# Designed miniproteins, single chains, part 21

Each design is a single chain, and the fold is of that chain. pLDDT is the mean over its residues in the fold that is shown.

## One batch from the design tools (miniprotein)

Design m747
Fold by ESMFold2-Fast:
Structure m747 (fold): chain A 75 residues (1-75)
Amino acid sequence: SAESYLLAGERLFEEGRLEEAIEAYEKAIKLGEQNGADKAVLARAYENLGRVYEALGRHEEAEKAFEKAKELREE
């Protein structure tokens, strides 16, 4: 499920496995969008994706992810 990939990404990020965390969060987002997951789940996945991009110095990608999370939370 989207939630399972979100949790996997969080664990990978905590372990410093940053590229694998990105992959897990991307899968969480894709599955969540396809299966109509709760906006809160999608917002959390985008927020966490942004945090990983920041940790990697990928600031433009982080900015985009944070903006998506903000849009989902404003509804």
Scores: mean pLDDT 85

Design m748
Fold by ESMFold2-Fast:
Structure m748 (fold): chain A 63 residues (1-63)
Amino acid sequence: SLEELVEKLAKEKGLPEEDIPLLLEQVKSKIIREGVDPEDEEQVRKVVEEVIEEHLEIKKKKE
């Protein structure tokens, strides 16, 4: 499941559970915008990793 993948990777990066809904929406949006096949596990995983990295960088700059 996409939700389980986002939760797992967010937890591995030390992100709080409160951020997961936002990350999930950003992943879904990026998949649609870039025309990624949601059944392509490798491409979906890359999108999730990119969204998490972008979110971490935004948090780092606002501190």
Scores: mean pLDDT 79

Design m749
Fold by ESMFold2-Fast:
Structure m749 (fold): chain A 86 residues (1-86)
Amino acid sequence: MEEDLEAMPEEKLKKSFEVARNIGRVIRNMVAAVEAVVAGDLETAEEHIDRVLDLLEVTDPEERERKRRELLESARAGAEFVRRLA
């Protein structure tokens, strides 16, 4: 749908709302990555982490690979924490 926000810095309002929505998408994908690690599905966990990297606009292949490892380790730590709560 076309945006109805054109009165005053519409692009800043759109950007703020999109940042908030993207933060929500990042959180949802990280939760899904943790769930995948708990299930032993590292391939699915990596797919969710790649979506997080896309949302964070990480496009450099070397930086993306480093951050993918960091986020996967975070997902593993989260999975261990969740397992201990059960």
Scores: mean pLDDT 78

Design m750
Fold by ESMFold2-Fast:
Structure m750 (fold): chain A 58 residues (1-58)
Amino acid sequence: GPLARATRDYPQLLPTELGLRKGDLVEVLREVNENFVLARLLATGEEGYVPKSFLEPL
């Protein structure tokens, strides 16, 4: 999927979510709804849900 960058730190609030640090690169795997995507963290290969508002498209 398309690549994006985390604009801010996002704590993993739920086990199904992806925790992010500002500057982390992710692949967007799927849009879930208007507020969340399923993403994969490129550095670790971890997958989880993250708010769209925390991501900037590359």
Scores: mean pLDDT 86

Design m751
Fold by ESMFold2-Fast:
Structure m751 (fold): chain A 75 residues (1-75)
Amino acid sequence: SEELEREIDDGVLLIKMAVDLVIARNSKDPEVIEEAVKNAEETLKELRERSSNPQTIKAAEDILEEVKKILEEKK
């Protein structure tokens, strides 16, 4: 079903954002962390355009907030 396909796609985008978070946590290079923030912001924008699931959007927002916090702490 189209609904299940959207749920799978949303899950893939959340996993992509989780990868950006792992990159940010393990990188010592501020440029790499800045790229992770930009990638996470773009993925969240895509999720907001595609998904009506508020729990998915909230999870994505929480991941982006954490990535941004890591960048601020490592600058």
Scores: mean pLDDT 83

Design m752
Fold by ESMFold2-Fast:
Structure m752 (fold): chain A 75 residues (1-75)
Amino acid sequence: KEEILEEYKKKMEELAKRWEEAKTLEEKKKIVEEAAKILKEKMIAMEKDEKKKEEIKKESEKILKEDLEKLEAEF
């Protein structure tokens, strides 16, 4: 569990640096997509119930869509 959280933190820190350097909407959308993928993988890795893993996948897709729509609205 702690190893998964440490990997997640490291990957998110790398994405934060990329976000600071991102100048276009497309670059920022790509970073948001990668962040959503990393979060989804972390949550799935921490979950043992297959039904709950499928719920995480569906919720992650919904959240990503909402985050992308919000990002586009700000540009």
Scores: mean pLDDT 79

Design m753
Fold by ESMFold2-Fast:
Structure m753 (fold): chain A 89 residues (1-89)
Amino acid sequence: LSKEMQAEALVALGRMAYHLGLYDTAIKMYEEAIALGVPSVEAEALENLGLVYYKQGDYEKAIEYLKKAVELDPSNERARKLLEELEKK
């Protein structure tokens, strides 16, 4: 299994955990995906980390990770919109 396939699988598992309300598991999966250093997956994993922290009410961490996601992929409109909404808080 390549690093890219491993990172994509970890993001998919993290998304499943997120939908099940298993936020700590989702965070761990996304952190492991980011640690693999695959640029195409890193921005998506950072965006999803921001979403998990947002759901937990940790707006400081949500903003931190969403900023990183936008820095890596400025075309990510979902991350940008959520970041703009959180910064208006």
Scores: mean pLDDT 83

Design m754
Fold by ESMFold2-Fast:
Structure m754 (fold): chain A 62 residues (1-62)
Amino acid sequence: SELVEKSQELVKKMKELIKSGKSYEEQAKEIQELLKEEKYKDYFSVLPLEVIKEILKQLEEL
């Protein structure tokens, strides 16, 4: 499924950002800009920064 492939790409990017040492605010902004790209906008809504920050925090705890 294309949705599964795009989800895996997004999760990989989030994990890379978590390891980067950037703040959650900077990480969330980069993910929000990524979600605006043509290849993702058909599969995912552009989420608010606050929601992306919570996803990043939860992903770091896994």
Scores: mean pLDDT 79

Design m755
Fold by ESMFold2-Fast:
Order: sequence, then structure tokens, then C-alpha cells
Structure m755 (fold): chain A 88 residues (1-88)
Amino acid sequence: AVEELRRRRYLEEIRRWAEENYELGKSLLKLIEEGREELAFELVEGLEESGLHFEALLRSSLDREELAAAYEELRAEREARLREEAEA
């Protein structure tokens, strides 16, 4: 029960961080996917003000998958919003 609540809140924090830092987080995930993990971790050292332990997040394969899923959702939402705004 406690672990499930903690996990849900953590996933919500990941989602909010991804929303607030969309372009930066997307770039970091791409660097990891391209095998440039060391460069991604160097960039994360500058992000300690965000309140997420982003280095720990990126080192967790499970949390990287959750973050990647959140970014795919946000990308789709942003593309849909831009299409609606372009037609308005």
C-alpha cells in the first residue's frame, strides 16, 4: 500500500517534470538512446535545482521507460494542440 502510493506520486512527479522541462528532458532521453549516456549525465549535473534526482531517474531503466512514455504522450498532446491552434 505505502509502496504503491509512493510509486504513484513519483510517477506524477516524473510527469510534471516532463511537462515543465519538455525539450530538455526529450534531448536527454535522445542522448541515452543514442548511447551518449555519459554526455547526458554531465548535462544532468546542471539540473539539480529541479528537485528531481534526474541522474538517479535516468540510471533506472524502469524510470527511463516511464519518462520516455510520458514524453511520447506530451509530444502527441503538443502536436494535437499546435494543429488546433493552426486551424483557429
Scores: mean pLDDT 63

Design m756
Fold by ESMFold2-Fast:
Structure m756 (fold): chain A 74 residues (1-74)
Amino acid sequence: SAELEERLAAVRAYVERLRREAGWPEADAEALRRGLEEIVRLLAEGREEEARELAERTAERFEALLREGRARLA
């Protein structure tokens, strides 16, 4: 759907900003992108609990990099 495509595009744009502007290593940026895209797909399928669990694991895995990235993009 157009909505799913827009959300996936937003994820890719955000991760590219983290890589380009916040200095994220390519491997970490790619791993985050895969996780965020999977969360978006799970939400589109109505699998809200699985999306929440993956979002929590993704946030835990990338906590330090996301904190630093948000500070650099703000």
Scores: mean pLDDT 83

Design m757
Fold by ESMFold2-Fast:
Structure m757 (fold): chain A 63 residues (1-63)
Amino acid sequence: MAGDLAEVVEDYEAKSDNELSLKKGEKVEILADLGPHYWVVRNLETGEVGIVPSSALRVIGRL
């Protein structure tokens, strides 16, 4: 999972300082898998890093 490229499939609004807000269509790099529901990602457009629900993402390849 680390180093994989994913696409945001639904908008997500961060609820804490550790979370990342995402917009549908953005591309992210998966940095870590925190379990079945959350991943640590880097937004490739902004460079921001944070925790997001895995349900908001679809893995599309390797970065």
Scores: mean pLDDT 79

Design m758
Fold by ESMFold2-Fast:
Structure m758 (fold): chain A 68 residues (1-68)
Amino acid sequence: SALAEEARRLLEEARELLERGELDKAQKLMNQASDLGVRLVIEGDLESARELGRELRELTEQLKKAQE
């Protein structure tokens, strides 16, 4: 799905930003990916939504550690 592809792209970019220490930018992209995940649930693409949720959860934990 185009929404799932866009959300994965945003998470990949957010990961690169986290590696560079650009935490605010990474958080913004993660929020955008989360919004697309909600849209995937509404449209019934539950497989893509679950995949994105797992990746987003991992990045959220990395972001928290970087902010400590």
Scores: mean pLDDT 86

Design m759
Fold by ESMFold2-Fast:
Structure m759 (fold): chain A 61 residues (1-61)
Amino acid sequence: SMEELIERLREAMEKGGAATLAEVARLLAEGVPEEDIVRALEELGFSRENARTAVAVARAL
């Protein structure tokens, strides 16, 4: 659910940028759609552009 995505990403953000990217990479590996991850990051204060960049960086991990 979107609420679970937001909670997982919020927890990772409390641990720093590397933890946030690792959690995004994990969500992608679990088959979570990119758009859902972007929307969850936007709910946490990311701009759409920054959220999309975070997903692109996480794919390269």
Scores: mean pLDDT 89

Design m760
Fold by ESMFold2-Fast:
Structure m760 (fold): chain A 55 residues (1-55)
Amino acid sequence: SAAEKAAIEKAIQEEIFESLRLMIDSLEKLFGEDPEWKARVEKKLEEARRKFEEE
C-alpha cells in the first residue's frame, strides 16, 4: 500500500540522516574541534531532513 511504502521511505531517510550525523561527528574528531562549524553543519542537516519530511 501507499502507506507501507511511505513508512519504508521514512525508515530509509532516518537511517541516512543517522549515518550522516555519525560521519559529521567523525570528521569533527578527525579535523579538530570546531563547535561553530559542527553546529552549522548539523543545522543544515536538520533543514534538509525537514524538507524531506514535507515531501
Scores: mean pLDDT 77

Design m761
Fold by ESMFold2-Fast:
Structure m761 (fold): chain A 67 residues (1-67)
Amino acid sequence: MSEEELEREILIALGDMYVGLGNLFKSKGDLKLAAEEYEKAAELYKKAGDEKRAEEARKKAEKLREE
């Protein structure tokens, strides 16, 4: 595993963690906090080059920001 591959794996793992936090906050009704965590996940997935996961996370955040 190269440094670049290791960095990508770490970014994906962090993104997955933030999606988990977003899901947790959403389950508790903390929609603003959930949206913020999904936005963090989207940024991390984008840095990792995972455009599909980044878009899905961003879409989740946007849905929670609009009542």
Scores: mean pLDDT 83

Design m762
Fold by ESMFold2-Fast:
Structure m762 (fold): chain A 64 residues (1-64)
Amino acid sequence: GPAELERQILEHAAGLAKQYALHKYGSDAKVTVEVVDDNTVKATAETADGTHTLTLKISELENL
């Protein structure tokens, strides 16, 4: 149903956000992705240097 499609889109966007964070902060970073709203995901990367946060728009990720 529509809720299943929305969930799949959000899971795909979260996966892209995680890949971007790992690329930016390193493959050893502990990355957590949080869906803030239907157009925004927040990725938190824990590294040896500390905690880094990225806020990404889903509409921009879906066009990649």
Scores: mean pLDDT 75

Design m763
Fold by ESMFold2-Fast:
Structure m763 (fold): chain A 59 residues (1-59)
Amino acid sequence: DYVEKAKEALEKGDLDTAAKYALEAFANGDKEGAKEVLKKILEKEPDHEGAKALLEKIE
């Protein structure tokens, strides 16, 4: 599950990997799971360009 892998990356502080797995979750139809992960990334790093761009695209 890509959302689970993204959450593991978030726990490790690897926000770029978390954003990558959020993109994979979205690509596989899990829009809500992807949004949850992206919002968590932005809570830790509000200026994360990849997370901001992807969240804007799926909202």
Scores: mean pLDDT 81

Design m764
Fold by ESMFold2-Fast:
Structure m764 (fold): chain A 80 residues (1-80)
Amino acid sequence: SRREELLARLEELIAELEELEEELKEKDPDLAKEVRTLREFAKEEIARAKAGELSLEEVEEILTLIEDAFEKLKKEAEKL
């Protein structure tokens, strides 16, 4: 289903955020903390979605927000 596809993408983003945090821990601990904050937010939102607390539209909006924030963090990492 569309909902299952969106939840799978959120789980993929959480894994990508975990990888970025690990890469940044030595280079920029402060940026690594920002990545961790976004990852914790994403984990909380996926838990809410799995509990049925979010509509399909809300899950799509959250996915977009997390993807946009992740791209900004990746751009900051490129400056290192």
Scores: mean pLDDT 86

Design m765
Fold by ESMFold2-Fast:
Structure m765 (fold): chain A 91 residues (1-91)
Amino acid sequence: SVEEEMLKLAIEVDIEVAKELFKQGKYDLALEQLKSVLETDPNNIEALINLAKVYVKQGKLDKALEVLEKALEIEPNNEEVLKLYEEVKKL
């Protein structure tokens, strides 16, 4: 449907904006964008991965692990999530 296509495009754009903000070191703005995406699509793996990366940059390692654990409940074999989870656990 047009509404499903528009929502998917809006989510993809918002995630790209969040990634751009993250690259610029604008972690609070990236966090706000990713939380907005997750209000609409709470199981969006890309948003959860990028939210965990923001929490790592903010020193919120427990929150990063919680978000990655949620992502692993959704996709247990996601290699990017598994790699990030192991990296964060070593911090």
Scores: mean pLDDT 89

Design m766
Fold by ESMFold2-Fast:
Structure m766 (fold): chain A 84 residues (1-84)
Amino acid sequence: MMEEKREEALEAGARVALETGDMRAAVRAALEKARELGDEELAEIFERILALIEAGRVEDADPESRKLLSEFGDRLNELLAERE
């Protein structure tokens, strides 16, 4: 399994989160990057997350969406640490 596409999508989203403080904008950026990279399975998970955020129902996230959100948070923390 190639993690390269997932890492690039997460990094694109984390960068937008750092710039805007807007999680919806961050997830949308990650979704667009996943689509650009042709990872349709990853894009589907980000689409579900984005829909849940927009509906105010993040608590209803499936296990795959929760795992990806956790990995997103980890990547954001890594980027913050690397900048210092």
Scores: mean pLDDT 78

Design m767
Fold by ESMFold2-Fast:
Structure m767 (fold): chain A 65 residues (1-65)
Amino acid sequence: MERLRELVRRYAEASEAGDVETAERLLKELVEGGFPQSTIARLLAELLGIPEEEALAMVSAFRAK
């Protein structure tokens, strides 16, 4: 859980800094790290302040690639 939270936090920091390449790499690491998609979406929603449905769509779109 701590590793997942750290990755989500780093993703948010990269996004806030406008480092799109790092943010995309971290999102890929989150999706490929074996964490449940719903868990990633929930933490992203909490951290970014967006609806969980929107966070889930982001994770699903990235996983489809």
Scores: mean pLDDT 73

Design m768
Fold by ESMFold2-Fast:
Structure m768 (fold): chain A 66 residues (1-66)
Amino acid sequence: SAEEAMEEATRAGARAVALGKLSEEEKQQLSDLGRQAREAYEAGDLEKARELAEQAKRLAMEAIEK
Protein backbone atom coordinates (compact mmCIF):
# COMPACT_ATOMS: atom_id res chain seq x y z
CA SER A 1 0.00 0.00 0.00
CA ALA A 2 1.00 3.65 -0.26
CA GLU A 3 1.09 3.86 3.55
CA GLU A 4 3.43 0.85 3.80
CA ALA A 5 5.69 2.28 1.08
CA MET A 6 5.86 5.65 2.87
CA GLU A 7 6.61 3.89 6.18
CA GLU A 8 9.43 1.86 4.57
CA ALA A 9 10.85 4.98 2.90
CA THR A 10 10.82 6.82 6.24
CA ARG A 11 12.68 3.97 7.98
CA ALA A 12 15.25 3.62 5.17
CA GLY A 13 15.84 7.38 5.13
CA ALA A 14 16.28 7.51 8.91
CA ARG A 15 18.81 4.66 8.74
CA ALA A 16 20.77 6.35 5.92
CA VAL A 17 20.91 9.57 8.00
CA ALA A 18 21.98 7.66 11.14
CA LEU A 19 24.80 5.95 9.20
CA GLY A 20 26.03 9.27 7.75
CA LYS A 21 25.61 7.92 4.23
CA LEU A 22 23.68 10.85 2.69
CA SER A 23 25.18 13.86 0.95
CA GLU A 24 23.47 17.25 1.32
CA GLU A 25 22.03 16.78 -2.18
CA GLU A 26 20.66 13.34 -1.27
CA LYS A 27 19.11 14.73 1.95
CA GLN A 28 17.36 17.40 -0.14
CA GLN A 29 16.14 14.80 -2.65
CA LEU A 30 14.73 12.62 0.16
CA SER A 31 13.01 15.65 1.71
CA ASP A 32 11.50 16.61 -1.67
CA LEU A 33 10.35 13.06 -2.45
CA GLY A 34 8.81 12.70 1.02
CA ARG A 35 6.93 15.98 0.65
CA GLN A 36 5.69 15.04 -2.84
CA ALA A 37 4.56 11.59 -1.64
CA ARG A 38 2.63 13.16 1.26
CA GLU A 39 1.02 15.71 -1.12
CA ALA A 40 0.00 12.93 -3.53
CA TYR A 41 -1.42 10.87 -0.63
CA GLU A 42 -3.43 13.85 0.66
CA ALA A 43 -4.76 14.45 -2.88
CA GLY A 44 -5.91 10.80 -3.08
CA ASP A 45 -3.31 9.80 -5.69
CA LEU A 46 -2.25 6.62 -3.89
CA GLU A 47 -0.35 5.22 -6.88
CA LYS A 48 1.79 8.36 -7.21
CA ALA A 49 2.36 8.43 -3.44
CA ARG A 50 3.59 4.81 -3.58
CA GLU A 51 5.88 5.49 -6.57
CA LEU A 52 7.44 8.54 -4.88
CA ALA A 53 7.90 6.65 -1.60
CA GLU A 54 9.55 3.75 -3.47
CA GLN A 55 11.91 6.24 -5.16
CA ALA A 56 12.84 7.67 -1.75
CA LYS A 57 13.44 4.19 -0.30
CA ARG A 58 15.62 3.24 -3.30
CA LEU A 59 17.71 6.42 -2.95
CA ALA A 60 18.24 5.80 0.78
CA MET A 61 19.11 2.11 0.30
CA GLU A 62 21.57 2.90 -2.52
CA ALA A 63 23.24 5.47 -0.23
CA ILE A 64 23.58 2.84 2.53
CA GLU A 65 25.32 0.44 0.07
CA LYS A 66 28.20 2.93 -0.50
Scores: mean pLDDT 85

Design m769
Fold by ESMFold2-Fast:
Structure m769 (fold): chain A 98 residues (1-98)
Amino acid sequence: AEGALRAGEAARAAGEAGAAAGTPEGARAAAEAAGRAAREAAEAAGDKRERFGAEIAGGVAAMGAAMGAAAGTPEAAAEGARLGGEGGRRMGEALAEE
């Protein structure tokens, strides 16, 4: 299994969980979970390119969740977490293709 794909799927799941929470706290939790998943995938990958892909996917997810949380409304927090998770998943898929 490729580290970038695993990180992307973890980012998506974290984004969905954060969106379901509908709070800034949920969005922050999603960002933290995406970061942890990316780090774990990178450590397991053993390949520099797979590590880079995992870091990018996790970073995209974390950024979306953090931006949503920063907006200070439950709606923005949920949307940021969801979009960040989707972005991380798509980035993981794109990086896994190469």
Scores: mean pLDDT 71

Design m770
Fold by ESMFold2-Fast:
Order: structure tokens, then C-alpha cells, then sequence
Structure m770 (fold): chain A 69 residues (1-69)
């Protein structure tokens, strides 16, 4: 799906360069519910920590953020 994730106040996310690390906290809306997520970009990978998200939703969010970069 082209519109994978709705980030509240978020825009395009950029993957950091090799060896860079970036950590951000943001709020997303999934199925009308708000979740606070913490996203880490490290070594060309995206790690997502999300309170209350299902494993499937977390995986889709991680893939969407990586694809957006």
C-alpha cells in the first residue's frame, strides 16, 4: 500500500548515512488510535519501539519508514 503510515506532524524521513545513528520520537495514528513510537535509524536499518502496536503494524511501520528514505 502506498500510504503505509500516518505520522502526526511528521514528514518525509531520511535514512542516515552509513555509520550514522538517529533516534526520534513521534506520534502516529493507526485505525483512529494514537500511539507514541520511538524510531532508531542505525547502520541502514530501522528499529521501531511502539507502545500498544501489534507486531504486524510495527513491521509495516518499519518497512514503510525504510522505503520512504
Amino acid sequence: APAAVALEGGGAWRLPREGERLERETVISVDGRRYTIRVRFEGGRVEVEATGLSAQAEAELREGLLAEA
Scores: mean pLDDT 58

Design m771
Fold by ESMFold2-Fast:
Structure m771 (fold): chain A 57 residues (1-57)
Amino acid sequence: SKKLKEELEKLEKKKEEAAREAIRAGEAGDWETLERHVREVERLSKEIEELKKKLKE
């Protein structure tokens, strides 16, 4: 589905943004913000894998 491919691209961009924010927080010594963004990256990774499975159907 074209819609699922567009959602996948959007989630991949969100994951990239969250990863950059995690790096910035780590560089600033903001460990709470780092942990939050790391959790967001993990969550987005799971959502991306689920969408990839749906695309194969």
Scores: mean pLDDT 84

Design m772
Fold by ESMFold2-Fast:
Structure m772 (fold): chain A 77 residues (1-77)
Amino acid sequence: MEEIERYLARIREDPTDAEAWYRLGLAYAAQGNYEMAVIAYQQALDLDPTFEAARRALAAVLERMGAHAEAARVLAE
């Protein structure tokens, strides 16, 4: 997908670009690839723990995967 390729290119130029990781997660989630979306959102939060949008997106994807306890933990932190 063009969108995923774009954000992967941004990450190669600057792997500390938390927004690029978040956008990559959104693109994976849109494709139904929740496993890769979780990894991308976690990376965004590792880089910027105050990234509220990434935290909410991570919790939403975990809920869709049936990982309700993990989603609750993410939102409580």
Scores: mean pLDDT 83

Design m773
Fold by ESMFold2-Fast:
Structure m773 (fold): chain A 76 residues (1-76)
Amino acid sequence: MISEEELEERLRRAEEAVEELLANASQYSREELEQARDRLLGELEKLLENTPEELRPRVEELRREIEARFDELLAQ
């Protein structure tokens, strides 16, 4: 199982990646943004498999937030 410290670090990296993509969205094609979304969601899914039960809601919340933000972005 992943440690809480390692989980927090990985969640921060994912959040930073989303913020960077959103800030620079105009520099990417729709296809590139969709690929970035799929990669980020895939990483979080793998993270959930190794996350302690008590910390899973934190990962699920971030996954939901990322999904919602990309849905808004891709709707343009």
Scores: mean pLDDT 80

Design m774
Fold by ESMFold2-Fast:
Structure m774 (fold): chain A 93 residues (1-93)
Amino acid sequence: MAPDPVFLKLRAEMEAAGARLGERVRALAAEAGISLSDGQLAQLAYLADKIGEEALPDLIAMIAGTLPEEKRKEIEEKAKKIEEEIKKLKAEE
């Protein structure tokens, strides 16, 4: 079967977010002393695109284990909603 248009849209959004925000994600990760894979960079860029670019430092701090518990819970809640959307899109393949 041809790829689902929703799946193609998700891929395009992740690629666009990675192209637009990937350099910033990489810079913030380097400042925090974190090594990220290309997949992790794309996922963080996509999450920041969906949550808001203001969340990028908090997302990086969460991976580094330096984010306060209160803020971590807020980011985890938002990330879970986005992951659920991704999961639904994958299930429609």
Scores: mean pLDDT 71

Design m775
Fold by ESMFold2-Fast:
Structure m775 (fold): chain A 70 residues (1-70)
Amino acid sequence: TSAIEELEKAIEALKAGDLEEAERHLVRAYILAKDNPEAVEEIKEAGRALGRGDIEEAIEELKEALEILK
């Protein structure tokens, strides 16, 4: 599984309201993307947004991480 696939799954889970599933995919994406500092920063921002309950901001930050990794 790639960081891109895990980020796509995290976004799907967030859209479905499955925060536990989203968190699992977010952690996997973080581990797989760790060699790309720009993508890691966006993934961290998504985690911070989730901590505030801002699901829409979290999705946008994960989309930014996807664009960096593509």
Scores: mean pLDDT 86

Design m776
Fold by ESMFold2-Fast:
Structure m776 (fold): chain A 100 residues (1-100)
Amino acid sequence: SLEDVKNEILKIFKEAADEILGIAERELTPEEVQRVKEKIDEFLKKLKSAKTLDEIRDIVAEFVNFATELASRLSPEARQRVIEIVKEFVKKVTELLNKA
């Protein structure tokens, strides 16, 4: 069902977001980290409120753009780790959406 797919995406998103936040906390200022936390909360609320697969796809694309921009502000090693997390996240979400 859509709800089952959405719950799995929420779980995968939380795991990816937690890893990215952990990386950000090591290199960014407390103020910048707070902005990242607020943005993650916004994406969580959007995903929970999504009613269609297309809405989920749009939210995922927005998150990828956000994470890519965030990565550009990090050290080369941290940037590479964030890119790898985002790639794995997109792969898992795409596989779930294609089975729905």
Scores: mean pLDDT 88

Design m777
Fold by ESMFold2-Fast:
Structure m777 (fold): chain A 85 residues (1-85)
Amino acid sequence: MVEEVLEEMIRALNEQGVEVRTFDDVVAAFRERLLQQIELAKEAEKQGQTEIAQKMIDELQKILEDVEGVLRRALREEAERRLKE
């Protein structure tokens, strides 16, 4: 069931132009996206949105420290959610 959620995520990413085939590819793609979001938040901070930007940077950096663990937890939680809903 976690494998089914992962397969759906891989399919969705490929349909969006992100070429992934394995969980490790998904982790790499997600990490790249997080780095892009951090850069956007830093630009927002520079433009005077300091408190919101700093909170976003802090949250994104925490995810960046353990992208694999965050994704593994999200896949497990989604699989469990689908079982109960």
Scores: mean pLDDT 77

Design m778
Fold by ESMFold2-Fast:
Structure m778 (fold): chain A 99 residues (1-99)
Amino acid sequence: GRREAGEAARQAAELAREAARAAEAGDAARAAGGAVGAIGGGLSAILAARRAGDEELERAAERAAEAAAEAGRAAARGDAEAAREAAERAEEAAEEAVE
């Protein structure tokens, strides 16, 4: 339910941050791996939020998923600054989903 959505959103944000750090270090393979994980975590968060039937939680999960996916795409192209900014937005949205 709600806890599963919050946990998945937090995992997506953590993986987005790892992808951004890998991009900053110039590790393209690690950045791509983090990006895939961030996208998957975001999808899981959305699905869990929809099952909970909480529209506010679903919106928070969608924002976390969108930001995590954006961070992953930026990291995969080597844009560490854009990846970091998107990862920060994913963390903020994930905190709303946990509460």
Scores: mean pLDDT 82

Design m779
Fold by ESMFold2-Fast:
Structure m779 (fold): chain A 90 residues (1-90)
Amino acid sequence: MEAAVQAGVAAAQEVLDARGAALERLVKEKNLETGSESARQALQPLRPEVLAIGRDAGAAAGAAGLPVEVAVQRAREATLAYLERVGRGE
């Protein structure tokens, strides 16, 4: 059970890390709240693609038995990070 939970958390975290490391640092530095209106406005143009990445992270966390709320928070972090990378042309 714990191995499966760790695997699911690791899978979600890998999506976050791959898509989110640089912007996550920026978000923390600016003290932005996850799911804030300013964050939502920045995500609007790329929302469909970014949402797909968030759903992948959420699905991995859910498969490990994590609460939906935790999965959603991780998905939001991945979403913001992905948008920042795309904004850089990545």
Scores: mean pLDDT 54

Design m780
Fold by ESMFold2-Fast:
Structure m780 (fold): chain A 56 residues (1-56)
Amino acid sequence: DKEKALQALIKGAKAYGDGNYDEAIKYFREAVKYAENDPDLKAAAQKMLDEVEKKK
């Protein structure tokens, strides 16, 4: 579901900006899951997830 993936990605980015890394990881994982049928969006979400994990 592309719309849910985009919403999760936006929520993850907000959480990341607020320093809530656990919440950001949760939302980016949801974005990866919802972007299953969209390879470009899935790659973007995975990249954000990897960046947050480096901060932990």
Scores: mean pLDDT 80

Design m781
Fold by ESMFold2-Fast:
Structure m781 (fold): chain A 56 residues (1-56)
Amino acid sequence: SMMEEIEEALERVREEAERKFGPAAGLVAEHEFRKMLEQGWSPEEALEHMLAGIRK
């Protein structure tokens, strides 16, 4: 379901952000991801964009 896709994407974004930038980065990344969803991004598109930014 879309809800499961959102939860999975949020977990991945949080883990990657925390791994690279430290524990506090998870909350910031989660907030940014939710804002992208509010702007009409799909969970998949938002995940790809966030991971590209984190991994750069």
Scores: mean pLDDT 82

Design m782
Fold by ESMFold2-Fast:
Structure m782 (fold): chain A 82 residues (1-82)
Amino acid sequence: SLLEKGTEALRAGDYEKAAEYFEKALEKEESAEVYTNLGAAYFALGKYEKAIEAFEKALELDPNNKEAISLLKAAKDALKAA
């Protein structure tokens, strides 16, 4: 699956490829998990504004997603420091 290919790319540190796979996954179906993973890939690339947008979309779908809540805070803190 595209989600599996994306998570494999994340583990390998191939953040650009991970983002591409997650973006393609979202074209087929929106998911809090896919948005959270896309945000994590953008965060690793230093694309903090895009990471924030992705995490906010994840929380629209799953407001109690602790990973997305934690990563959103980290991305906002990183953006303020930049």
Scores: mean pLDDT 87

Design m783
Fold by ESMFold2-Fast:
Structure m783 (fold): chain A 63 residues (1-63)
Amino acid sequence: AITEEEFDRIAAGARAAAEAARASGDPELLAEAAAALRFAGVVGDQVGRREEAEEFYRLAEEL
């Protein structure tokens, strides 16, 4: 089962990837960051952190 601690690590990684991608403007990094943000959203839904999950889906669409 996915734990809240695992979600927090995934969420932190996704946010870091998004910041790096925005700073670089690299299309490959932007695509990877969007995928990481969507994955963080799915994990957030699974551990019951719905507001954070919705925020991650929104951030992925805005990249």
Scores: mean pLDDT 84

Design m784
Fold by ESMFold2-Fast:
Structure m784 (fold): chain A 88 residues (1-88)
Amino acid sequence: MEEILKKEIAELEEKLKKDPENAEAWFKLGELYYRLGEYEKALEYYKKALEIGGEENAKVLANLGLVYEAMGDKEKAKEYYDKAIELG
């Protein structure tokens, strides 16, 4: 499983070298790093997806909440969940 996730990560990183404004690709990188338990990288890539913007803004915010919850930061998790509800 980890090998499959790392292959998907490498493919997305290659796509982003050619199109760094692809918010969906940044969002998918965040999801893959979250699944690997690499929470700091998941936060970085989700925030990049949010910065670029797009249709998935509420989904990005909800996933940021999930990462903060996994890291034990319940207050930050609540802030992002509440923001996602307001926008979606």
Scores: mean pLDDT 81

